# Designs tried in a protein design run: designed miniproteins, single chains. Part 18

Each design is a single chain, and the fold is of that chain. pLDDT is the mean over its residues in the fold that is shown.

## One batch from the design tools (miniprotein)

Design m599
Fold by ESMFold2-Fast:
Structure m599 (fold): chain A 83 residues (1-83)
Amino acid sequence: TKHQLEQEIKEVQKQIDGLAEAEVEIETLRKALKELAARASPEMKTKLDQEINALDFVLEMVRSTRQQLQRRLNDLQNDLLNL
């Protein structure tokens, strides 16, 4: 049981770390698109604003998933402490 909990903690931590990296990459792309939109024609700006909104949705999903995994990690760590 202790070995299983330690292994699951490592796997969940790896998933959290991967999502944290994805979040930084999405935020970087979002910033780049905002800078492009500021210099674009009105028609292109509208399209870029739609893409930025789509990235905002993906970013919210990534953050929500990380929060759920963080709660799971906290539960697993608490279970390990109570062995």
Scores: mean pLDDT 89

Design m600
Fold by ESMFold2-Fast:
Structure m600 (fold): chain A 98 residues (1-98)
Amino acid sequence: GVEELLKKAEELKKEAEKVIKEALELAMEGLRTGKLDEEKLEKLIEEAERLIEEMKKIREELKKLGEDTSEVDKMINELEIELGVVHLVYAVALVLTK
C-alpha cells in the first residue's frame, strides 16, 4: 500500500543520508590531509545516486496511485542538494590534492 511505499522511501532516505555523510567526510579528510581516496569516494557517490533513483521509482508508483508525492519530492530534493555539496567538495579536493 501507500504506507509501505512511504516507509520504504524513508528507509532509502536514511541510507542515502548515511552514504552522503560518509562521502562528505571522506572528501573533507582529503582536503585536510592532501590524500584523497578517489575510488572509494566515487563508489559512495554512485551508491547515493542509486538510492535517490530508487526513491524516484517510489515517487512514480505513488503518482500511479493518485497519491500526493510532496513528502517524497522534498526528500529527493534535500538529498540532491546534499549530494551537490559532496560533488563541490570533491572538485575542490581533486584540485588541491594533485
Scores: mean pLDDT 88

Design m601
Fold by ESMFold2-Fast:
Structure m601 (fold): chain A 81 residues (1-81)
Amino acid sequence: MLEELAREQARAIAALPAEELREYAARAREAAKTADPESAALLLGVADILEAAAAGAPLEELERRVLALLEAELAARKAKA
């Protein structure tokens, strides 16, 4: 279930130190510069979630952001068929 996966991912992200989250976000943004448009969109979405977590966003907000990203990725995969 997407909601359960989003909750698990949000908790895993929230458990990381803020400095590590910022480093991962910076790496995702850098990788997005040379990625294809679909991969770039996903990487930028991940970076936004990691930056929100580093800024102390509540778990409910992180879960919502992760769920939205998972739904967008699923929709993109269906569009490719």
Scores: mean pLDDT 82

Design m602
Fold by ESMFold2-Fast:
Formats: structure tokens, C-alpha cells, sequence
Structure m602 (fold): chain A 91 residues (1-91)
């Protein structure tokens, strides 16, 4: 399982996680802002699933994405390395 680097725009913060398995799988993606859960997405796929969440950038100083892969038939969980980004404040 993998996570893309957190993407920032002037108005939004986006996290993306992708999981691959030889069987039906679910990717659970959680995006935290300053330690609080802002958004969660669950994506299902036969061999590959991608979850994406986008939140407003306003008020967020640090964004942290966490991704987990679940094998639907086995219940096995794998985790991607946590992605963290400091949200650049306007000058």
C-alpha cells in the first residue's frame, strides 16, 4: 500500500492512498488537520483501490494523512507510511 504526498492549493488540501491486492480490498483514508479528523474515505476494489479526500485549507496548519488496506475476505490490515505536510500560510 502507498500514499501520495499531500497536495496543497490556495483553497484545499488533498490526500490520496492506493492499495493493491490479489483479492477484493478496501482502502481507508483519514485526513487529520492539527490532530483532528477532518475527512475519511473508503474505496473498494477487486485488485486495486484508491481513496482520495479533499478538505478546505482554511484554518489548517498541519495536515496528516493515514492510509490502511483491508483484505475484504481475510480482514488483514496493512498500513501506509503516514504523510504529513505543513500547510503554508499566506504571507
Amino acid sequence: MSMAPIVQTPTSVTATATGEADEPAAVVLELYGDGELLARSISYGEKKATATVTVPREGVKTATGRGSLYLVDEGISEEAPTQTATVTQAP
Scores: mean pLDDT 75

Design m603
Fold by ESMFold2-Fast:
Structure m603 (fold): chain A 92 residues (1-92)
Amino acid sequence: SAAREAELAAYRAQIAQMKKFLDVLSKEADEEIKKRIEELKEQLDEFDSNLANMSPAEAHAKLLELSIQLAEITTELIRRKRKAEELAKALG
């Protein structure tokens, strides 16, 4: 149905947006955070591949889990960048 196609398109748009954001984060990430980014990208690809076979409740729950992982990666990257900036200030 048109409503189902619109729903799937909305989830795919969210997945694409999350992947683009991960690409931005990857540019400033160390090797450990880059590994976590690649693992989350693999989970996003698996979610996209399975999306048409998922109930709305399952899709919503999975998107929430992946969004939490993205937030955790983002928070850790910001924390590491802040520490590096504080160290650079102390040494300069």
Scores: mean pLDDT 87

Design m604
Fold by ESMFold2-Fast:
Structure m604 (fold): chain A 93 residues (1-93)
Amino acid sequence: SLKEEMLKEVEFYEELDGNPELARRQKEQIERLVEALKNKDLEAAAEAILENEVFYAAVLRGLARVLSKAPADEPATLEQLKKMLEELEKDKE
């Protein structure tokens, strides 16, 4: 499933080595993000990303990489995530 692939990929972009507490928080953030995107709730999706600002850039990078390979059954989630990444990049400027 897309969610399972996202969790595996993001683990490689986070400081999760030897820290199960960070892994738990990252999983919770990803679960909330995926749920919000499936519900087309961009505000909730943004909040889920920003709750862990220390990791958000790595999380989004990992998620974008997984979603670029996404199965056809979740195309709306991919579109919404790309839109979120674009908006967050603009906010940094």
Scores: mean pLDDT 59

Design m605
Fold by ESMFold2-Fast:
Structure m605 (fold): chain A 80 residues (1-80)
Amino acid sequence: SKLEEAKKLLEEAKKIIEEIETHEDNPQEAYKLAKEKTEPLIKKAQALVDQAIKEGADIMDLMDVGVKEVEVAVLLTILK
């Protein structure tokens, strides 16, 4: 489903942020790399969520993806 694909993209984004945070000691470079690598994944996930809403997706499935979106946003904010 579109929500499962969105969730997978957000999990991939989370992994990228965590890997960069673990291995990059420079916080400015870590934030730059994390943003550059995750931005296309996050944008694709958002587009999939918008399409799923249009198609009448279940609210519980939407909430599950929303939690992952917040998780990724918080991780990026902490790096800034």
Scores: mean pLDDT 82

Design m606
Fold by ESMFold2-Fast:
Structure m606 (fold): chain A 87 residues (1-87)
Amino acid sequence: SAAVERARRLLAEAEADAAAFRARVDKDPSTSPEEIQGGEFYVRAKARAAADLARAAGDEALAERAQTLSEEVHRYGAEAIARARAA
């Protein structure tokens, strides 16, 4: 369905944004906790939107993939913030 395709596209964008966010933070140890929080929030909002669209369209597997991405980004963000605050 068009709704499932929109959810897949949004999840692919969220996955790409997550990879870019992680790469940027990993390469720049001066990234502030506030910048990390902003990047995490943006990526997770996109992942949650993809999960909601997938769930509404009945694609539970796609919704779980999007939720897993949101959880992974949250974990990464928390670890990166702790590391930044310890520096």
Scores: mean pLDDT 89

Design m607
Fold by ESMFold2-Fast:
Structure m607 (fold): chain A 112 residues (1-112)
Amino acid sequence: APAATVRISVKAVLKSASDEEGVQALIDALKAMVEATVRRAGAPVHLEVDVEVTLESNEDTPEQRKEAAERIAQAIVEAGLAAGHSVDVRVTVKDAKDPSKDVTVELRGEAP
């Protein structure tokens, strides 16, 4: 059983869901946060990660927004599991002007 539950909440702004450099930079930052949490905890923890990404562009398709959310969620789960932690991730990609365009992806990874 995990020694503790750690909740991480991140709010980010990206130009577009198709901004490969922006998406990768966010993934790299989130991986670094997960790895830092591991080093400080000294024991296995359960990670609950909530990522809210606001897009400046409203021209992205629903599929592009979903793919960005899935890519971010997958990277966080993989980083947490590689570090020996169980992870629940929720990634919400928000349109700055239209909440009906919001996309949420939830993934769970369980450490053996």
Scores: mean pLDDT 82

Design m608
Fold by ESMFold2-Fast:
Structure m608 (fold): chain A 91 residues (1-91)
Amino acid sequence: MIEKARELIEEALADEDAERARELLEEALKLLREAMAEAKKNKDEETIKKVLELTPLLQLAAQKWALLGEAETPEELRPEVEAARAALEAA
């Protein structure tokens, strides 16, 4: 599911429709959370590394989408991405 999450983030980065970009980022975040939970349970270091490598890209997509001027922003996605990263570093 990591490859699918990356595709969704890249599509959101290319998209200028804020509503569509939001849906793509929410799907990507959900997939990354599920992959992270499974990887932590199985001690799958490769998957954990891949998820962490995608967090900067997810944050970049969230920042770009905020520039589209919609009332809703992906600002709420950033704290969750940062929290997931911090939890992994603390483990």
Scores: mean pLDDT 65

Design m609
Fold by ESMFold2-Fast:
Structure m609 (fold): chain A 97 residues (1-97)
Amino acid sequence: VEELIKKIEELIEKVENGEATLEEVRELARLMVELVETTHSPELREGALRGATLSLVEVMRKAGLPDEEIRELLLEFGFEEEHIDRALALLDEAEKK
């Protein structure tokens, strides 16, 4: 778990700095799914999935991925369509200030 968290943090920092490749963004998404799967509580897992989905959408947008590609990648990694749509809508509202 500690190695997984460290790798996620390193990849997030690369994306925020504009240094991440598309492959590194995909790796970040894969590692976030793995982290969620280590959550043993069903209630905590639901919250973790929502949080992970929102964070991944934000990170992928910063990496320059179009929303259509973000949606396809997250669906491929097992995220629920409703969580993806909610994350996109929340970020769009935050940017309309």
Scores: mean pLDDT 72

Design m610
Fold by ESMFold2-Fast:
Structure m610 (fold): chain A 69 residues (1-69)
Amino acid sequence: RYRLRPGVTLEDVEAALGPDPVRRAVFAALLGGEPRSAQEIADALGLPLPTVRRQLDALEAAGLVERVP
């Protein structure tokens, strides 16, 4: 599962997300604080699983999202 990384500020979020609407949609799916899998996010947004995984990997690399059990 994936969730928002603790201690992230709104300024950090805006800097890392940029203008990409797909990345913003994937990030928004995690704003409730509940851990979600890539498949759950893909199903919720109607996006292909590989697309969601790529965005989650980018968000994790940027320090916005972390993996949890």
Scores: mean pLDDT 75

Design m611
Fold by ESMFold2-Fast:
Structure m611 (fold): chain A 70 residues (1-70)
Amino acid sequence: MKEEARKKIEEIMDRAAAEVAASTPDQGNAIVAKASNEIVKLADEAGLSEEEIIQMLQDLGRRVAAATAA
């Protein structure tokens, strides 16, 4: 179900942003890479569009940037 996948992706983004806020830059890069891979896999398996996947990855980037700027 696409909605379940979106919910899981939101949870991944929230977790990644929180982990990055508590991490070093080196750890942050690894956290973002792992989260991006999980998001792409879940979205592809759920049949989400490429455009929606791109938007989700951009949202992850924004959340991470906000967490590291505080």
Scores: mean pLDDT 81

Design m612
Fold by ESMFold2-Fast:
Structure m612 (fold): chain A 104 residues (1-104)
Amino acid sequence: IDEARRRLQAGDYEGALAAAERAVASGDPAAILGAAEIYARMGRYELAREYAERAVASGDPAAILGAALIYARMGREEEARALLERAIASGDPRVVAVARDLLR
């Protein structure tokens, strides 16, 4: 995941994606979410959505919150809102505070 972030910062989207895909094999929700973000930045919104849905399926509150932000950037406001509401339902105080702020 650190390698993927470094490549993304350097503008190497393909290299960042390759590093993220290796981390995704572990099932780590943060790695799966990272792949979704890289695909969204590349304009590959269908793949970004697919990986964001996988991150949400993990049930990790931070991953659900992150997926909501990716959907918002893709212009999918209704799906982003639904994910923010789901993040609030998780009961994680840090995630709930951020999600409530974003629902404005």
Scores: mean pLDDT 76

Design m613
Fold by ESMFold2-Fast:
Structure m613 (fold): chain A 74 residues (1-74)
Amino acid sequence: STEEVEQMLRTLVDGLTATVNALLAEGRVDEARAEFDHGVDLVRGFFSEHDVRPDVREEVDRTLRAIGDRVDRA
């Protein structure tokens, strides 16, 4: 269902956010970048396999940019 797909996507993005933030808090910037890059690839794969509403895609893209900016500033 659409709700199930959106919940899986939210779980993926939330997990990525938590992992990157934890690594950055430990000063493990290179590992945070690697996990972020891997997570972005997983999200892109998810969008290729599932029909996701445009507004949800835009929200996810904004979240990924915010995470990427944190990694770049570390």
Scores: mean pLDDT 86

Design m614
Fold by ESMFold2-Fast:
Structure m614 (fold): chain A 68 residues (1-68)
Amino acid sequence: TVSLDEFIEEALAAAKEYAAKGDFAKLEAIINMLRTLAEQSRNPEVKAKLEAAAKEIEAIKEEAKKKA
């Protein structure tokens, strides 16, 4: 649980930095990675956390596009 939460926190931090740089390709790669991990997980709690993180990064991407 702690390791998963740390991984998600790092992914969100990286997403914010890529959004600030306008690197939408990297943002899309992070979103796709999190979605793939969620699909491969049979644990509903892990799946929910990964899907929530992917959705949050999608929101970060859309907000960055509005500011560009």
Scores: mean pLDDT 81

Design m615
Fold by ESMFold2-Fast:
Structure m615 (fold): chain A 59 residues (1-59)
Amino acid sequence: TDTTIVNNVITNGNNMLKNGSPSSDLMNMSRTMSDIGIKYDNPEVFEASFRLHQEAVRQ
């Protein structure tokens, strides 16, 4: 279901932040999350995407 896809993507993004993934991986995941947020009209995914993007540019 779309809810499962959204939850899995958010969980994966949060795990990447927790594990200290490199900026390139964080940026790629942020872009994927943004696309999913648009497709499913889900603001929580956009917020998670933005957090990954901010961490990527901070590094």
Scores: mean pLDDT 82

Design m616
Fold by ESMFold2-Fast:
Structure m616 (fold): chain A 71 residues (1-71)
Amino acid sequence: MRAEIEREIEEAVREVERALAEGTPKEVLLQGLDDAIAAAEKVIAASTDPAVIAEAERAREIALAVREALE
């Protein structure tokens, strides 16, 4: 599980690094990550389904790690 999340984070970081190298502005990528984090937090707060909460928590963890790598 944790190793799988780390792999997904590494893949997401590589995708973001590629987008930056291709000329996508850093602020656009950061805004997208902030939007993804906010969306995941809303799902976590509103949902009572453990499986839905777990997926949202995973998405938030990946987005937070990618955002940290960009800063």
Scores: mean pLDDT 80

Design m617
Fold by ESMFold2-Fast:
Formats: sequence, structure tokens, C-alpha cells
Structure m617 (fold): chain A 81 residues (1-81)
Amino acid sequence: SEEEEQTLEAIADNVAKMLTADEKTRESLLTSAKLLASLIEDKEKRKKILEVIDEVEERRDSIPPEEIEKVKEETRKRIFE
């Protein structure tokens, strides 16, 4: 659906921004991403996306700057499938 695609795009954008945001803005981006994920009606898809969001948050401190773009691309793929 168009609404679902827009929601997935918004989640992907928020998660991508988390990887380059300072600590002050990261929590707001994380909260927004999780709120958007809560709008996904498919329980299995919602669970998968929430897991991806949590993994990115856990990994951000260990991601080298040169790998950020790669992680953004892989995360986007996981969100969309």
C-alpha cells in the first residue's frame, strides 16, 4: 500500500539519520522510528523492523565512519525486505 511504503521510507530515513546524528538528536530519531514502526499492521513485519531499529542503535558506537554508508544501505534493504 502507498501508506505502508511511505511509513517504511520514513523509518528508513530516521534510522539512516541516527547513524550520523549527535547524541542529543539520536534519541528523538529513535523514538520517531519506533513510533512509525508501530503503525505497521503486519505483526511479523513490525517485529522485524523494530529488531532492525534496535540493532542499528546497539551497533552505532562500533560502526567505523567509512562503513556508515554501507550500513545505511543494508539497513534500508532489511526494512523494505
Scores: mean pLDDT 83

Design m618
Fold by ESMFold2-Fast:
Structure m618 (fold): chain A 75 residues (1-75)
Amino acid sequence: SVEEQLEELRKRLAEAEEFYNTFKDYSNKVLEKAKTLPKEEQEKVKKDIENYMNSLKEDIERLRAEIAELEAQLA
């Protein structure tokens, strides 16, 4: 049902937000360790982290949008 799909999406959103925060903490540690690498490799690590963080943010925004659409359908 739409209600069951909405419940699943809300759970996925909560998990995605928690993972984003966990990865943010992890990425800070990776960046600290990367300071010992050559400058070019440091820039690649920063870009990879930034790209992945942006991907996670897009996933969260998509989940929020889908939840809003389903909530509107149930109104």
Scores: mean pLDDT 88

Design m619
Fold by ESMFold2-Fast:
Structure m619 (fold): chain A 87 residues (1-87)
Amino acid sequence: SVEEIEELIREARERLARARTREEILAIVDETMKRLLELIKDPELQEKIKEGHENLVAAIRAERDVERAKLYALIFLHEVLELVKES
């Protein structure tokens, strides 16, 4: 449900706020993605989210600033939530 996805994203945002390394950010993103894909039944939406995740992981790995890496992850989660609400 949308409510379950909203709660998952809220939890992920709180975990990201506390993360201190890119390794922690990547772990949070990967765990969140695994759970999101279990909740999302629309194959078109799943594909868009998977593509966004691949781009996000590449961006985080290329980013030296931990706070900027967090911002990339937060923007991605916001975009996922908006896509789910539009579906």
Scores: mean pLDDT 87

Design m620
Fold by ESMFold2-Fast:
Structure m620 (fold): chain A 67 residues (1-67)
Amino acid sequence: SLVANADYALEQGFKEVAAALYLRAGKEEEAIKTLGEEYVKQGKELLEKIDASAAAGREASRELAAE
């Protein structure tokens, strides 16, 4: 799971990776504790852009496949 992967990354000292995985899992409070509020805010904004781009890519692929 994302949370288990985040816990593992934190144990290895990869705080940014851990915080990103916590955010993707919906665990904002854990992400803030790991990296801090400002970085969590920036991460949320970046994830929103990534999700929008991924959704647009999936829709375009579906339309192209349907011709």
Scores: mean pLDDT 71

Design m621
Fold by ESMFold2-Fast:
Structure m621 (fold): chain A 94 residues (1-94)
Amino acid sequence: MSPEELEAEVKLGIAKLLLGVAKLLIEKSKSKSKEEQIEALKEAKELAERAIKLAEEVIENPAASEELKREAEEVKREAEELKKEAEEKIKELE
């Protein structure tokens, strides 16, 4: 395995972890105060933005396999949807 290929795998792994943490923050905030929900949504949005950036880097990496690029496209899509949902909910709560 090339160092560049390993870097792509690590970046995708981090992107998946960030997306997972963002989802968990939103889920756990549902039973909390309005202020705590807004804070969790803002943090989830930032994590989603970081996941999008890492996924884009994997997609643009010529050493990344076709399978790895497909997984990165899926992570990017899910992160973009989560970011949009978080932005809409923040607007509704404020």
Scores: mean pLDDT 87

Design m622
Fold by ESMFold2-Fast:
Structure m622 (fold): chain A 63 residues (1-63)
Amino acid sequence: SEAEKHLEEGKKLLDEGKYGEAAVHFARSLQLDPENKEARELLAEALRKMGDQETADNVLASL
């Protein structure tokens, strides 16, 4: 699916240390599949790596 494609691309970018680009892909994946727990957790991780703890906590608390 398109959501899965964005999830996998985000994981690759996260592994490369490209946290901002990874967050964009995880956010896109979550937009396409809002109930995907893995996408939500990875988005929160990318945001924490960028120093945005508050937004990361809000993402994990959604739903």
Scores: mean pLDDT 82

Design m623
Fold by ESMFold2-Fast:
Structure m623 (fold): chain A 73 residues (1-73)
Amino acid sequence: SKGLEEGINKFTEPLLKLAEKLKKEGKLSEELEKEIEEFVNWLRESYRNRVPMSGKEILEKYKKLKEKLEKEK
């Protein structure tokens, strides 16, 4: 449903906003940009394919990426 994709967008928005800010400042590594894109694509593909996802696993991946972004500041 579009509602769940909107939910993914809202969930990932803080991460993507921070990445976009760092990219504009020339502080975002290509490796980290790719890791974030792969994470968002994994969420979207899992949703489209109706693959059951662990909320705990999603949160752990999100926290790891957020910590990496915060270290690049």
Scores: mean pLDDT 78

Design m624
Fold by ESMFold2-Fast:
Structure m624 (fold): chain A 85 residues (1-85)
Amino acid sequence: MSRSLRLEVEVGVEMIAVAVAKTIADKASEEERKEIIDVLERALARLEAILAEARADPDTPQALIDDIEAAIADTKAAIEELKAS
């Protein structure tokens, strides 16, 4: 697998994890929501690591960097929304 394809798969996996966590949080107790926030914060850390790896390679397509940045922004928004709820 090319490096860019591997990074795209890794981003996709984290985005699925974020979407699932958000769906479960809608049905969760306040204590369970805190645990879901922890899952999202760990997903955010992994996405930020993927972004750093993507940016370190000048051959990484800008579109992929943009997609990773969007995934990070969506994950941060999800964490803030759950903390506010």
Scores: mean pLDDT 81

Design m625
Fold by ESMFold2-Fast:
Structure m625 (fold): chain A 84 residues (1-84)
Amino acid sequence: GIQLSDKELLLLEKLLDACVELDKDHKGYITKEEFQVAAQKLGLSDALADRFFNLIDKDGDGRISIEELSNFCAELNKLKVQKQ
C-alpha cells in the first residue's frame, strides 16, 4: 500500500490538480518535466516530487497517463476516508 503522511497527501492532491491543468494540449499524459514544474510552483523539493512521480508512474515510462492520474486520485481518496 501507499504510505503517505497527511501533509504529503495534501501536497500530492494539490500537485495532481495542477498537473491536470498543465495538460492544456489534451495529449492524454503528463511528462516528468511538466510534473516537476507543477511541483516547483507548489514549493515541493525535487526529492519529494521524484518520489510522488515514481508512485504514480507504475510502468516506469517517464510519463503519467490521465488514466493513471485518475486511478491514483481514487486511491488517495480511499486513503483519506481510511484516515478519518
Scores: mean pLDDT 71

Design m626
Fold by ESMFold2-Fast:
Structure m626 (fold): chain A 70 residues (1-70)
Amino acid sequence: DPAAQEERDRQRLFELYRETIRELADLSEEDVEASAQAMVDHYEQYAKENGVSLSDILEAMEQGEEFANR
């Protein structure tokens, strides 16, 4: 189900940015969540405008992390 996959990818991206922002910034939980959601919204719009999926964006980010560990 593409809609279910899109929701899972959106949630995964949200969690990734929430963890990163929480680690790097001394912000309230509400501000961390708001900032993470803004990043998800940004990539969702980018995906829609460029004809790619959030899954493709997540894969590219994970691939970048793999190369950083080589």
Scores: mean pLDDT 74

Design m627
Fold by ESMFold2-Fast:
Structure m627 (fold): chain A 89 residues (1-89)
Amino acid sequence: MELEKEMEEMIERLLKEGVITEEQAKKAREIFERLGTFDAEFVRAMMEELGVSEETIERLSPIGYSLFRIEVFVSEEARARADALRARA
């Protein structure tokens, strides 16, 4: 599948650039198997459990970064709207 291919390409690039170890790459594949999808939650798990930076995800996986940023944008938009409503009260 296309998303599985993107996940594998990201892991291979992280290994090639020395950002993660072979053990961390195995852990990343285990996270993918556990979640069953390459989405914003998978990207967050990569950042939190493996120490991969947001800049590294952006550089190596445009799809993963876009999925993560969409989740962040939606959450920030919802919070901004809630804050605007409170400020009016």
Scores: mean pLDDT 70

Design m628
Fold by ESMFold2-Fast:
Structure m628 (fold): chain A 94 residues (1-94)
Amino acid sequence: SLSAEQQLELQRLAKEYGRRVAEVEDEAKERLKEGVPLEEVIEWAEREIREIGEEFLRRVKEAFPDRPDLIADVEAMIELVIRRVRQELRKFAE
């Protein structure tokens, strides 16, 4: 179990990650409104979110080096976020 301080740090990191992902989603939607092709926008957004996710994962590994279970959960969460954003952008382009 995580300590209260570790729980708060993880929540802080996750909130920052979520904020940065939301900024990418907003920019992607603006690009779609401006007529940029859907596949180009998805490829750009996936690359941006992957880079943000890699930075988030690096910071989690630094903060929680002895928690491989937590690291695996974060990696799985990042992949789910990428899938969600792809689906949201495809739906938005309808």
Scores: mean pLDDT 86

Design m629
Fold by ESMFold2-Fast:
Structure m629 (fold): chain A 80 residues (1-80)
Amino acid sequence: MSEAQRRQLLATMVSVYVEMLEAGEKDKEKWIERIEEAVKDQLTPEQLEALKAALSKIPDDASLDEVVAAIVAAIDELLG
């Protein structure tokens, strides 16, 4: 996978999360669902399942920095 595709996925996922956070959405399931919807056309069904599993491991009270770090780690594991 290209570095440009990794950067685009990261930017999309972080952007969606920040938009949900700014809207006051605290439901982890909802912002994970919005991230999945945003990237579903760029990932295989198996990669989407792995992404959802990785994001679901994030604590409900995680800081923005912790969520961003988890997204980076998930993309790194998912895409090698």
Scores: mean pLDDT 79

Design m630
Fold by ESMFold2-Fast:
Structure m630 (fold): chain A 88 residues (1-88)
Amino acid sequence: MEKEKILEAYKRMLEATREILKELFDSGKIKKAKITVKDKNGNVLFEGEATSKEDIDKLFEKMLENFKKAIDEGIYTIAESKIELEKA
């Protein structure tokens, strides 16, 4: 039950960001988005790039799957998350 609740909280957080990025691609304001998630030691837990609105859906699905695996392994804390946008 606790794992499901944490995963749903991540899903809600990611969905808001996903909507914003899709809108930025759809409006032609950005041509690339890069997301990097690291632990406290600087190890990359997740890294991905999107160059289209369609890529955003795949990127966020992959990130959610990685978060689910991390939660299953007992990792509940992300030290750093970074989103870099390249303007069109």
Scores: mean pLDDT 75

Design m631
Fold by ESMFold2-Fast:
Parts: structure tokens; sequence; C-alpha cells
Structure m631 (fold): chain A 67 residues (1-67)
């Protein structure tokens, strides 16, 4: 379910697998767009200055897609 993908995204953030987390958040959003606010809240908790540039680009692309 969409909620299961959202929880997997959060779990992957905890493991430092940001690419995996973004992929699960994209799947959650595709199944249930109402999760967009919660996904943005989780992404906004991340310190982007500590992350690789390619991860920052993917986070910004997802946030733009959700709006």
Amino acid sequence: SAKEYFELGKKHIEYGDYVGAINYFRKAFALDPSLGKEIIEELDKLDLSSLPEHVVQEINALKEEIR
C-alpha cells in the first residue's frame, strides 16, 4: 500500500539510503497523492548540506513533483 511505501522511505532514511528512500516516497506519492505533505515534511528534516549533490538534486526534483 501507499502507506507501506511511505514507511519504507522513512526506514531507508534511518539507514542512510537516501536514493532508496526517494524511490519509496515516489511510489507512495504515485499511489496516494494525499501523502505529499507528509513526504515533504520528512524531506525537509534532512540537512541537505551533509548530502551528496546527486541526492540533493533528487530530493529537490521530488519536492517539485509533489508541490
Scores: mean pLDDT 86

Design m632
Fold by ESMFold2-Fast:
Structure m632 (fold): chain A 71 residues (1-71)
Amino acid sequence: VEEHIAEAYRLVREAGGTSAGLKVASAIVEGLDEKDLEKAIKRVTEILKEAGIEELIPEIEELVRKAFEEL
């Protein structure tokens, strides 16, 4: 779980900056706490679109799904 969140943070931080990376990591953690995969994916997708890095959506969505599968 932690490894997938860390990788998502790293990828988003490198492409969109630390603020975007932290927002994505927080959205994943919040979704895991609520056990709501759909909400986590929706929030992460919105953050990536606002940050202008929509090209990362498929890769980050896969990392979110993997984190939830290890729950």
Scores: mean pLDDT 82

Design m633
Fold by ESMFold2-Fast:
Parts: structure tokens; C-alpha cells; sequence
Structure m633 (fold): chain A 88 residues (1-88)
């Protein structure tokens, strides 16, 4: 693994942790307020963009596994974002 690939892998892990925190919050808080839902939407939209950008960067350097995992994360975030938006 190159230093660049290691940095991308660390960035991916941090994005996965951030998504896990949001999922855990939603699991523990079945009826979030409208303001809480709006904050979650904002964070998920930011996270989705970061996952997409990471996937493109990983693709550009040939880090195929990281790119695939980042694309999977992007799709998971998109699914959750749709579910959260429906609660507004």
C-alpha cells in the first residue's frame, strides 16, 4: 500500500465512522425533531459529497478497492438520505 492509498483508506474509515454515528443516533431517536432531521440531512449531504469525491480520487490513483468501497458508501448514504427526507 502506498502512502497515498493509506491516506485514502483512513479517510474512507472516518467517513464510515461518521455514517455509523448518524445511523446509531437515528436508531436511538425514532422521532427526531424537524430541526434535528434538517441537521442530519445537511450532514448526510456533506458526507455523500465527500464519499463521491473520495471515490473519484481513489479511481484516479488506481486504488480500486477503496474506490469500490467509497462508491458503496455513497449509495448507502443516498438511501439513508432519502429515508430521512421522507420523515420531514
Amino acid sequence: MSEEEFDLDVELALLEIRLAIIKNYLKRTPNPSEDELKEIITELERLQKEARDLAQRAESVGATQIANDARALEKEIEKLLKEVKEKL
Scores: mean pLDDT 87

